# Designed miniproteins, single chains, continued (3), part 50

Each design is a single chain, and the fold is of that chain. pLDDT is the mean over its residues in the fold that is shown.

## One batch from the design tools (miniprotein)

Design m9826
Fold by ESMFold2-Fast:
Structure m9826 (fold): chain A 80 residues (1-80)
Amino acid sequence: SEKEIAKKEVILGMLKIALSAEELVIERLRKKKEENKDDPKKVAELEKQIEKLEKSKRETEERIKELEEEIEKLKKELEE
């Protein structure tokens, strides 16, 4: 069970890195949108990219929460 926890913690770490990367890209695109506010076509293109990344981010956040709950359950099993 300790080895299973370690493996899940590695996956969790990878997902958290992915989430941080997604957040940084979204912030960059939001700034780019502000810089291009006078170009409606560019704003629309950037908004579509942001929406796609926000969906991906939400899916990553859900996977992180599920995995954190699984890890917590396994850790509690080790304590008992």
Scores: mean pLDDT 87

Design m9827
Fold by ESMFold2-Fast:
Structure m9827 (fold): chain A 91 residues (1-91)
Amino acid sequence: SEVLEVIEEAAREVAELAERHRDDLDAVAELSLILMGLSIARKLAEQGKLEEAARLAAEYARRAAELAEELGDEEAAERLRRLAEEAEALA
């Protein structure tokens, strides 16, 4: 499933972003909430609710991209924006 692949890539990027910025407790807290959102999207995709899963994945990937930009991680922000666009196209 392309939706599951995008969700897994977004979750990996978010987890890596959290590890790189682990000394920023506010960032880690927000990224943890984003990972929970992506986990819900994954469960929806596994249940065959692909459009809803893709929509949630796009929302959380966009939030993660915005946070990455605020943290100065422009490369992660660009990758997460691309994943959000891919998820939106699958919705």
Scores: mean pLDDT 89

Design m9828
Fold by ESMFold2-Fast:
Structure m9828 (fold): chain A 61 residues (1-61)
Amino acid sequence: SERLEELEREIEELKRQIEELEKEIEENKSDPRKKAVLVSAKGILEAAISFLEELKKRLEE
């Protein structure tokens, strides 16, 4: 299914973005404001992945 392949690509892309955010969080651990923004961004991406993984499961059934 082309839609399933699209979702898999989107999930992998978001996972890569989380890895980059984790690096930025570590690099900015001395800046509490910037760290808070990056942590919030990571939380949003994690929620998006959970949503897409649930959608993927429904399409696989």
Scores: mean pLDDT 84

Design m9829
Fold by ESMFold2-Fast:
Structure m9829 (fold): chain A 109 residues (1-109)
Amino acid sequence: MDAVVSANLRITLRDGAQAEEAARLAEEAIRETAKKAGVEAKVQVRVDRERGVVSVAVELTAESKEKGKETAKAAARAALEALRRAGIPVESAELTLTAEGEAPEVIRF
């Protein structure tokens, strides 16, 4: 049976006016990365324009917890690279990974 991994990517932007475009690019990159990996992804995006924060919550259904986590990490990197190529400055980014029976893993970019 497939494993479920929850991933939360929080991106803090230097300019909140770019938050909606950043959210769109991040979601597209995450969905494409999951699709290429053969992993089912449910994606929810929240934008806090005043604080310049984009939060992407992703539920990944993969053949293993390891596959789900690696796909989440690849998706987060793809999202940040998409923002970089679009010329959107990122102040900081943090990925929180949660899998059943495991402590949350936090990755800072």
Scores: mean pLDDT 87

Design m9830
Fold by ESMFold2-Fast:
Structure m9830 (fold): chain A 60 residues (1-60)
Amino acid sequence: VTKEEIIEAAVKLIKEKGVARTTTREIAEAAGTSVGTIYHHFKSKEELLREAYKRLLKEE
């Protein structure tokens, strides 16, 4: 799983149910990976959510 695939999974979940209901666990499942792998690509959950949120806001 790539960093881009994780961001896309996060964006998809945020679009479906909003950022408040999107967890790192669900993002990992959607991307076909583990929470540990997410933290290997992103320094924090906040960094991942920030990147997904920026992408979502620019598209909408």
Scores: mean pLDDT 77

Design m9831
Fold by ESMFold2-Fast:
Structure m9831 (fold): chain A 67 residues (1-67)
Amino acid sequence: TDDQIRQLLRQSGDLRYQGSGILSDGTRLSQQSSPRQGQVLLRQAQQQVDQLNQQGDDLDQRARDLS
């Protein structure tokens, strides 16, 4: 239904927005840390963003399947 499609797209958008925040925070924290710690923090942030983007892609696909 249109309501289900809208809900899935909203959830996808929310996950991508959270990912953007995590990457922004990770970048800022890495700049305030030692170079070694900063690289670890950036890798962790990127892994979290990749997972959220994958979940968002899955929700987008489900929304398309309902269309």
Scores: mean pLDDT 85

Design m9832
Fold by ESMFold2-Fast:
Structure m9832 (fold): chain A 84 residues (1-84)
Amino acid sequence: MTSASFNLDDNKDTPIADFLREAAAGVGRHVSEEEIKQVLKELNLNPDAPVSAYSVGQLIAALERLGLRAEYNPETNTLTVSRA
């Protein structure tokens, strides 16, 4: 399966909207800016807030709403994203 891994320490200052777009692109899924904003609005998340402002569970919920799967590794502080 196509997957991409993202270290959350390296992405701590990345706006969540940009992080979600990069994660989707990393697994070959195109998402529009409007789709990302809609998902974040439904979850009551600010698209301009950094990844570090949110829990891992909130990041996973946003990725799942975009039709992606995410697994968290606490040893490396890494999210591995794949297509659903």
Scores: mean pLDDT 85

Design m9833
Fold by ESMFold2-Fast:
Order: sequence, then structure tokens, then C-alpha cells
Structure m9833 (fold): chain A 64 residues (1-64)
Amino acid sequence: SAEAKEKLEEARRLIEEGRYEEALELTREVKEKFPDDKEAIKEALELEVEIGIELLKEGVEKVT
């Protein structure tokens, strides 16, 4: 849906800004609000993986 696509585009902007928690909230909203939109769910999951990798990199950099 158009709304799901807009939320995913917002999430990508937040990732670019380093606002990973807010981006993660938007991807979760897309999965909850549009469960039948398989393409949007796929994109949301891909962004969640990307956010997870970035958060892991930051955690490793700070702790190790």
C-alpha cells in the first residue's frame, strides 16, 4: 500500500540519520498494520536486518 511505502521511506531516512530505534518502530508498525502486504513486510524485514547489523557494529565498537 502507499501508506506502507511512505513509512518504509521514512524508516530509510531515519537509518541515514542514525536514528535506528525510531526506524525500527516504523518497520514494526508496517508489519502490524499491513500484515497482508507481502512486499512491504519483506522490505520491513530487510530494513530490520540492516538496523540490527548497524546496532551490532556500534555495540562491538563501543564494548570491544
Scores: mean pLDDT 80

Design m9834
Fold by ESMFold2-Fast:
Structure m9834 (fold): chain A 80 residues (1-80)
Amino acid sequence: MSKEEFDAEVKLALAAMYLALGRNALKQGDYETAIELFEKAKKIAEEVLADPNVSPELRAQAETLLKEADKLIEEAKKKL
């Protein structure tokens, strides 16, 4: 595993954690916190996608996380 691949995997794990925390906040009715956490996950996924040296599999994972974050941000905004 290269440093670039390792860094991407760590970033995607962090993004997944932010999505999980955001979903928890959303279930608790904390919509502002949920949006902030989903936006953090989105930003990390975008950083992975900006690196052309990231593997196709990690790139696909980042795109999936980005789409999930966008959907959850829109859902949370509708609750405000």
Scores: mean pLDDT 85

Design m9835
Fold by ESMFold2-Fast:
Structure m9835 (fold): chain A 129 residues (1-129)
Amino acid sequence: DLLEERRKILEERFEEALKEFEENRENMSPNEIAVALANFLFQSALFGDKEKAEEYLEKLKPYLSEEEYEIVKRLLEAIRNRDIEKVEEEVERLRKLMERNQGTIAGSIIGTLIVLAESWIEEEKKLNS
């Protein structure tokens, strides 16, 4: 089963990335830590690990406005539900917020989530074609 094999490879890569993060944490800037946490948040949502996704979201909450937090929360729900149209809507809202967040940690979090979500949209559209 190609889907099962793909999931196992992605889970193994996620575990390797988590180990690398813990080994390098002391040498990372706050911005680099926030970007890594945003990646882990997105991957946890993709794998359906709601508890881990909620943990990473709480760690990122101090860097986000209430509006940004609610959009990110809706984005993760849309990804979990594989709702391409809703993911595209929330990505567009995040892009508009990026215009106000250039050079900030919030901007790095939002930018990371946009890139990951757009990559996921492209892959999902190919599977549905």
Scores: mean pLDDT 81

Design m9836
Fold by ESMFold2-Fast:
Structure m9836 (fold): chain A 55 residues (1-55)
Amino acid sequence: SEAAAKAAAEAAKAVREAVAQGDSERTLQYGKLAGEAVKKGGEAAAKAVEEAGGP
């Protein structure tokens, strides 16, 4: 859960940083795609912990 939350937060931070820098549309799209992939991985890990009876 902690690792999943941290990975999701880092992905969100990377996307926000790209937006804040005013990068090209292409750069923002790649950042968002990578961020979503990390978030989905984190969600799977969080769900596994929840199913095991963890918080």
Scores: mean pLDDT 65

Design m9837
Fold by ESMFold2-Fast:
Structure m9837 (fold): chain A 100 residues (1-100)
Amino acid sequence: KLEELRKKALEAFKKADEALKAGDYESAAEYLRKAAEYAEEAAEAVREYPRAAASYRAAAELFRRAAEAAAAGDAKEAALLATSGMMLMIAGEVELALEE
């Protein structure tokens, strides 16, 4: 379940990056919102591990902010925020492994 959510978040992030490079800001914003949804579901799936859950929630917030930047046409801000969100997804994975 968690591995599938992480895979879906990464796929959404990659599709958002491709859309930003193509100037398709509407599609980029949609994919970033999906990445945020998957990050929120990951946080709920690991709620018993508070540090991992916090990292996934922070990732979701960064993906939501990235979606807003993409919708506004700010491709650079959207890319920076989305990349930071992915870094927090990785941090959550590492934190979960350390708390098991």
Scores: mean pLDDT 87

Design m9839
Fold by ESMFold2-Fast:
Structure m9839 (fold): chain A 67 residues (1-67)
Amino acid sequence: MSKEELIELGEEYYKKAVEAAERGDLEEARRYGQLSVSYYLEAGDEKKAEETAREIARLIRERERRE
């Protein structure tokens, strides 16, 4: 895959992780978040991978608090 395709996959799985968290499916949110981070790392975008990991962790924590 090209670097561009890997970044697009990272963005797609980030969106899926956010949608899963909105539904309250925190395990699915973690899984999609991990996939998103993995794609960004494979693309060589370490900063985006770190930002995504922190954002997903924050979102899941906020949802856990509201349960």
Scores: mean pLDDT 83

Design m9840
Fold by ESMFold2-Fast:
Structure m9840 (fold): chain A 68 residues (1-68)
Amino acid sequence: MSEEEKLTAELNKLAQEAGEAFKNNDLEKLREVIERIKELAEKAKNPKVKSLLESVAKIGEQELKKME
């Protein structure tokens, strides 16, 4: 499996977990998902992949703030 395919699968999984946590108002789980995405961004060697992960984490943080 390519790194791009692995990234897509991981992001889809994290998106599903975030969606479920959002629906259940599980702020702790949402924070965990956001932190996981940030960790993936820090470890990303491809600049485009890093930018994508950083953007997803930023959107997640904005949505989390709206729930407060």
Scores: mean pLDDT 75

Design m9841
Fold by ESMFold2-Fast:
Structure m9841 (fold): chain A 90 residues (1-90)
Amino acid sequence: AARERAAEEALEAARAAVRAAGPETAARGAAAAIAAIGAAFAAEHGAGGPEAAARAGEAAARAAEAGGSGEGRREAEEEAREAAEAAREA
């Protein structure tokens, strides 16, 4: 439950980060989103736990920072970091 929710939040943060990054950085954003999705999936199936979900959130935050410009990027970074923190506490 708590881990599943943290994984879902990390996944949504990763999607937000990819959207904020925009098409020009799609390759980097997609890689970060795929990593976040994989980590969240692994966490749900007991393969990495909250640490894996936290790493996914960090990757999403880096993707947003690399590709985006403006408020959307900053919000995506914040959401990703919050998701990572929640996953660590779960």
Scores: mean pLDDT 57

Design m9842
Fold by ESMFold2-Fast:
Structure m9842 (fold): chain A 69 residues (1-69)
Amino acid sequence: SDEERAKIAEEVGRLAREGLGASDDEADRIGVLTLLGRKEEAKRLVEELGRRNGAPEATERILRLIEQV
């Protein structure tokens, strides 16, 4: 549903800020891509940030959430 997708997008953005060291702009971009169902683009940004900041566990968790969209 649109409500469930929006909730996942919000949680993904929050986890990117807290776990990946994402800036507000980066977290918002990942959230918007997730909300639009642009999964591969959202996943790519999450993986890039996770590699940059050494956060493999947070990366895996966020990727699993995006896959639920």
Scores: mean pLDDT 86

Design m9843
Fold by ESMFold2-Fast:
Structure m9843 (fold): chain A 60 residues (1-60)
Amino acid sequence: ENIERGAKALVKERPELTEEIAKAIIENIRESGATPEQAREGALEAGLSEETAEAIGEGV
C-alpha cells in the first residue's frame, strides 16, 4: 500500500512518531480532500525532506 511507504518514510525522518500516528496523518490528509500535490507541499512546509514529501503525496 502506498500509505505504508509514506508512513515508513515519515517515521524514518520523524522517529518520535509511531507508524500508527504516521498512517493516521496520511489517512487524514486523504480524507480532507487534499490532492497529492497539496500533501507533498504541506510536508515540505512542515520541514520534511523532498523524498519523504513525495512518499506522503503518493500515499494520498
Scores: mean pLDDT 80

Design m9844
Fold by ESMFold2-Fast:
Structure m9844 (fold): chain A 80 residues (1-80)
Amino acid sequence: MEEALKLYKLGEEYYKKGDYEKAVEYYEKSIELLKKEGAPPEVIALAYYNLSKAYKELGDEEKAREAEREGHRILLEAAA
């Protein structure tokens, strides 16, 4: 979990700097590791929502919608 959260923090820092391509890269790496480590669904969903915001800043509305949908799906599946 610590390494996944570190990658997530790097995504946040790049997003603040306006480097949305690097923000996407680090959020995707963070999500992959969070899933592998069995992180809480709420944490994974938050990372997907931030990935969606980064894609929206890049003008990629389709990928932004896909990321938001995946975050929502993770929360719905966890409710079972």
Scores: mean pLDDT 85

Design m9845
Fold by ESMFold2-Fast:
Structure m9845 (fold): chain A 107 residues (1-107)
Amino acid sequence: SHVGFDPEVEEALIAALSAALQRLMTDPEAREKLVEGLRKLAEKMESKGYTEAAEHFRRAAEAVEKGDPTAASRHIVEALRVVREKDPELAREVAGELSTMLAEAQA
């Protein structure tokens, strides 16, 4: 499949997610929850054979640990794109899990 995001839409999503992550990453506990959640998503993707998506979630976790919300957001968006190209239903499930993880990190 060669259906990807429009570049302008992808950059807008990266910007929005970067802003959300920037806020969460000011709290050390939220940062730890976010890193753990991203690593769990990577393990889930690897177990389902989505090795490229798993690598992107691992790199996103590393970016959060290093304090780089923009790099983390780029890797998250790319992971979702890779999954969506092969399995749109799984991509929706993963996006839902990511949304829950972000909400839990805020608590």
Scores: mean pLDDT 81

Design m9846
Fold by ESMFold2-Fast:
Structure m9846 (fold): chain A 80 residues (1-80)
Amino acid sequence: SLEEMKAKLEEAAKTKSADELEELISEVLSKAKSMEEQQELLKYAKELILERLKNDPSLSEEEREKLKYIARLLEDTLAR
């Protein structure tokens, strides 16, 4: 369900590496049933990443750059 996918994204954003989070984002987007659901997941994932970048001072420069890159990709990914 959408709610289950959002819960997985929230957990991953808090506990997983940028690479693992990117893999999960790709997985949940591929499972989205509609363009509307895909857009909601993209928006939610971006918000989670931006929140982590703001509130997690323990992130290395390399991890921060990867998360910023993912956030930019999500923002640039347009649904038709």
Scores: mean pLDDT 82

Design m9847
Fold by ESMFold2-Fast:
Structure m9847 (fold): chain A 76 residues (1-76)
Amino acid sequence: EPLQPPAFSRSQGKTAEDARATAEADLAAAGVEGEVETTEVGDTIYVRLTITAGPEEDRRAAELARAAVDAALAAA
């Protein structure tokens, strides 16, 4: 079930940090722990999310975190 790392276009030069912060905030709001890392490949910024929590809640948290990252990109 590994969801592909969220991929997003560079938007006005600051998307990676905003997306990372949003994903981290969403994980915290969901009450789970995870690690968020960003990688720049050309003009594309990839976000890799690793969940450390175990139960079914961690799957929801990962899905919400990805949605939050996508929303942050749209807002940027």
Scores: mean pLDDT 59

Design m9848
Fold by ESMFold2-Fast:
Structure m9848 (fold): chain A 67 residues (1-67)
Amino acid sequence: KQFVTLVVTAGIRAAGVLFEAELQQNEEAVKRAEELSRELLEAVRQNDEARVKQIMEEIDKLERELQ
């Protein structure tokens, strides 16, 4: 139950960062957001909660770089 909430939150945040990067026309940030989305999918497939949390921290860093 908590893992599902974490995954949904991470997915929404990853989508938000991708959208912001596209709005700013930042091709490097778009590519990084796409990579993080792929890593998130793989972590979810492996049921790796620790990896999902780590990916969320990387999404946070990318969000800060876009501001």
Scores: mean pLDDT 80

Design m9849
Fold by ESMFold2-Fast:
Structure m9849 (fold): chain A 99 residues (1-99)
Amino acid sequence: MALDEEALRRALEGAVAALTGQAARLLAAGASAEEVRAQVETAWRVFGHDLLARTPAELRELAERLLAEAGERVAAAVDELAGLSPEEVRAIAAAAGAA
């Protein structure tokens, strides 16, 4: 399915939110920061590959740039979550599960 620019941006924001929420839930469940980073990195690579395969040629450069920017946001969010106390991470995971 070919993506337009709006659908592309929406897919990226959805993936950022979903993976950040998953990272919080995994950390709340007792996964190590290393395990969570590895899982999120793998999921982001799979998502990015699929997104680019569905992106029309005229949007390819934009999609690659937005993927890189969003990927950095996901990595930063995981690092912030990994630095929080177990209590703070559990609160964030509960909020993410309710959304």
Scores: mean pLDDT 83

Design m9850
Fold by ESMFold2-Fast:
Structure m9850 (fold): chain A 59 residues (1-59)
Amino acid sequence: IDLSNPLEREAFDAEVQASLYYMKSAIYRLMGDEEKAAEYRAKGEEYLARAERLRAEAA
C-alpha cells in the first residue's frame, strides 16, 4: 500500500473505520443483539465501499 498517495491514505483510514465497525458488530452479535450487530455491520460495509472507491480513484 502506497501511503504517500492522499487517496490511498484516505482509503486506508476508511478500511480502519470499517474494521472497527465490523468488530463492534461482532461483539453485539456475540451478546445476542442481532439488531445492533446488523446496524454496525451496515456501517462497516459503507466504509469498506468507500475505501474500494478511493483505491480505484487512486489507480
Scores: mean pLDDT 81

Design m9851
Fold by ESMFold2-Fast:
Structure m9851 (fold): chain A 74 residues (1-74)
Amino acid sequence: MERALELLRKAQEAYEAGDLERALELLEEAARAAREDPRLQAAALAGMGRVYRELGDLEKAEELFAEGRALLAA
């Protein structure tokens, strides 16, 4: 849990700095670290969706947002 939260914070800092590649790397690691915490995994997936949307990959962004919403609906 603590590792996933730390990775999410670092990803937010990278995103705010405009380092989308670094933000994505950190969000992917956060999603893996948060596998047993649906809320944190959903947060990481939403973050990845935002990054892919900003990169222009709208299909990938939609998939990630849908996956995150599914985790929160369970």
Scores: mean pLDDT 83

Design m9852
Fold by ESMFold2-Fast:
Structure m9852 (fold): chain A 62 residues (1-62)
Amino acid sequence: MSEEEIREGLRRAAAELAEALRAGDDEGVTQAGKRIRELAEQAEKEFGRERADELLREAGAP
């Protein structure tokens, strides 16, 4: 997966998390959180921990 794909995926997952939190959708919160974690793990494997952390911050993910 490219850095751009991971960044876009993180942005989408962070937006889904924010929407689920606003709606009180516990299942949506769980699913979005899982997706963020999976993308963060992928970013760390491909680009290293520091870059993965930067991508998470840029996406507005927790």
Scores: mean pLDDT 80

Design m9853
Fold by ESMFold2-Fast:
Structure m9853 (fold): chain A 69 residues (1-69)
Amino acid sequence: SRLQRAQGLLARIMRLLDLSVDELARYLVEEQRLGVSEQTVKDIASGTAKREPSQALVDRLEALLAAVE
């Protein structure tokens, strides 16, 4: 699912940048200008998101991961 894909991407970005989940959410929303709330990032990271993330969000996370690798 897109939720599982996004969760995996977030976990990998967090590991590569050595960020906590709170720091990851702030980084993605405030610095990377991800078009979601910090709570949405945390819900996806925990797998508790109430709806599937958009394909645009998954694509953005894949591009960010590629840039930090």
Scores: mean pLDDT 85

Design m9854
Fold by ESMFold2-Fast:
Structure m9854 (fold): chain A 58 residues (1-58)
Amino acid sequence: KKEEELRRLAEEAHRDSENGTPEGVRRAQLAGVEMLRLVGPPDTLTQEQVDAELERLR
């Protein structure tokens, strides 16, 4: 359920970002981080490695 909400939020933020709004970009980044937490780390990575990669994105 949360995954569906975050996916919708990410889609809306992506569209808003296409309009060139900085707030849309920020919403997309936040949605991405939350989605990654819900899905969990890839099989080849630990949660700590995923967090480090997200911090690199910041």
Scores: mean pLDDT 63

Design m9855
Fold by ESMFold2-Fast:
Structure m9855 (fold): chain A 87 residues (1-87)
Amino acid sequence: ARAEAEAAAAELAAQGLTEAAAHVLAAVEHREKAEEALAAGDLEAALEHMYEALLAQARAEAAIAAAEGRSFTIDEELLKAQAEKAV
C-alpha cells in the first residue's frame, strides 16, 4: 500500500516525472485518511478523502500519459461514483 506507492513515486521522480510522483503520494495519503474515517464511522469524510485519492491517482496517470505523448481525460463524475462504491 504506502510502501508500494512510495516505491512507485521514487521511480517516477527518478524519471523526471516529479508531478506524477507527488500525485501518487497524495493519492495514498488521502486513501489512508479515507480508511481512518471509515474506521471511525465517518462516511462523509471517508467519501471526501476517497474521491480526493482517486482524483490524485487520475492526475498522476494524466501526467504520465502527457510525458508519453498520450491524451488522458479525467472524468470527475466517474471518479465520484467510484468513491461512493468504495466506501
Scores: mean pLDDT 85

Design m9856
Fold by ESMFold2-Fast:
Structure m9856 (fold): chain A 68 residues (1-68)
Amino acid sequence: SAAEKLRELAEELRKDPRFEAELIGDDTLVITNKGPVTLLIGLALRIIGDYPDLEISIEGNTLTVRAK
């Protein structure tokens, strides 16, 4: 399920000190980037490739991932 994928992403990102990940409900993951913008863009492209059923948006240093 999308909720399961978001939870797995949150746990993975929690292990990386360059990111802060917060799961809001079962459908939204908010990722804060502590590194350069290229790191956030790289993560966004990886998520699009690995999870085509998830929707992403980028605002400044924040990447929001939602279930479609």
Scores: mean pLDDT 82

Design m9857
Fold by ESMFold2-Fast:
Structure m9857 (fold): chain A 58 residues (1-58)
Amino acid sequence: VEEVQRLAREGARAYEAGDYAAAGRYYAQASKTAEQLGLVSTALIARRESEEARALAE
């Protein structure tokens, strides 16, 4: 769970800085890691955040 928390924090920092492409990549990584750990709800939230960040990067 530490790795998921770290990736989510990096994603949030990138998002706050306006770097939506980086935020999307961090959130996508957090979603994959959460999925591997069986954290279904966390993975779903991180996936949605990744998709939002990617949409804003365009």
Scores: mean pLDDT 79

Design m9858
Fold by ESMFold2-Fast:
Structure m9858 (fold): chain A 55 residues (1-55)
Amino acid sequence: MKLLDLDPDEVDKILAELINLYYEGKITKEEFIEKLEEILGVEREVVEETFKLLE
């Protein structure tokens, strides 16, 4: 997925939704990380740091 020009509030909302889906077991850890990279346009290192905050 290409980088999208998203509002910061919209990005935060998408992030929260993905976190909830992950905790509910509706998506895998790999899918969660991949979606963060694709939708939010962040580098893997940033995604991994964010993921550590969820552990």
Scores: mean pLDDT 68

Design m9859
Fold by ESMFold2-Fast:
Structure m9859 (fold): chain A 61 residues (1-61)
Amino acid sequence: MKPSFEELKERLVKAALELHKAGVPAEAIIALVRQEAEHAGLSEEEIEEILKAVREALEKA
């Protein structure tokens, strides 16, 4: 399947939730997600969109 921004966002949100279940602090999860998004070559606006989705998912968990 062709990787899309939405697929990458969903994968990073899922990874963040798994880290949260493992007891990793939210601030460390946010830092790791930012690093992964930067490695993927995303723009700052795309990184902020993913971080917003991650924060909302962690708040609901």
Scores: mean pLDDT 80

Design m9860
Fold by ESMFold2-Fast:
Parts: structure tokens; sequence; C-alpha cells
Structure m9860 (fold): chain A 103 residues (1-103)
């Protein structure tokens, strides 16, 4: 199942934020179900995640921004800069954290 085709639960979004802010060491502190979901998202390429920054659901856009920051692929930088102007403040904050991570 594609975890980003459904809205991610709040616990997964919080886990993605912590990993994006503090690094991959945070993955070892996560509950098993959240860890598996997050690790799966991180197997996705930047090419698969960049379109999710324009998803209709702001939770999907927020998750994609954090995931791109964690992956650190510089191909995402331009799309993340556009996400800084997103209508949802949580998506804007996720893009800001992601850009700090991959600079």
Amino acid sequence: SNLLSTPPPPALLEALRKVAENGKKEIETLPEDIKLALEYILTLSAEELIPKLKDKDPRVREAAAYALGIIGDKRAVEALREALKDKDPRVREAAKIALKRIE
C-alpha cells in the first residue's frame, strides 16, 4: 500500500518532524509501527515524493516535505522553496525544516 495515498496519522507526522529536525538517530526511538511506516516513506525517491508536495491533502504535503528533507536530495530544493509559500502553515514549516536539513 502507498502510505502517502492516504492521509498520514498525526503520530507519523510527528515522527517525520523529529527525524527531519534531529536526524535519523531519532528513528531508533520510534514505536515499531511508526518506524516501519517512516522507513517505507524514506525508500521513496525524490521523483516520487516531489509530486506529493502538491497533493490536495495538507497532511500528505507536510509528510512529503519532511521526507524530502530527511532524504536530503538537492533535486527537491526548488520544489521545497515553492512549498514555503503553501497555504497551510504546517506545510510551510515542514518545508523550512527540510531546506535547513539539505542546505
Scores: mean pLDDT 84

Design m9861
Fold by ESMFold2-Fast:
Structure m9861 (fold): chain A 60 residues (1-60)
Amino acid sequence: MEAQQLAIKFANELMEEGWSNEDASRGARTFYQLLKAGVKPEEARKKALELVKEGKLPPA
């Protein structure tokens, strides 16, 4: 599934930028859920990244 691969890539990108494993996992999970809901990859990535930066991620 392309969404799963994109979510894994996004988690790795967040960790490379210095985010914790927990924040990267929460961000990737949010990104994956947005992709499954039919949000475009670019928009889903932007929204998930905003939520990571704001600390408004759902519980792990």
Scores: mean pLDDT 77

Design m9862
Fold by ESMFold2-Fast:
Structure m9862 (fold): chain A 60 residues (1-60)
Amino acid sequence: AMLDEAGARALAEEGARLALEGRGEEGQKVTSMAAAMASTPELAAEAGAIGGRGLREGGL
């Protein structure tokens, strides 16, 4: 199912949090899922940016 705005952002933030906790592989997977399931291309880009920032800060 497609994620709405709140769902996509929440899942992307979860991906970022996992990466910051040293669980970068899981964080990357969750971030990719958030972007792939986002209801709009704009939301997918935002979700990717949120999770991607966490992955980068977490050492990926």
Scores: mean pLDDT 77

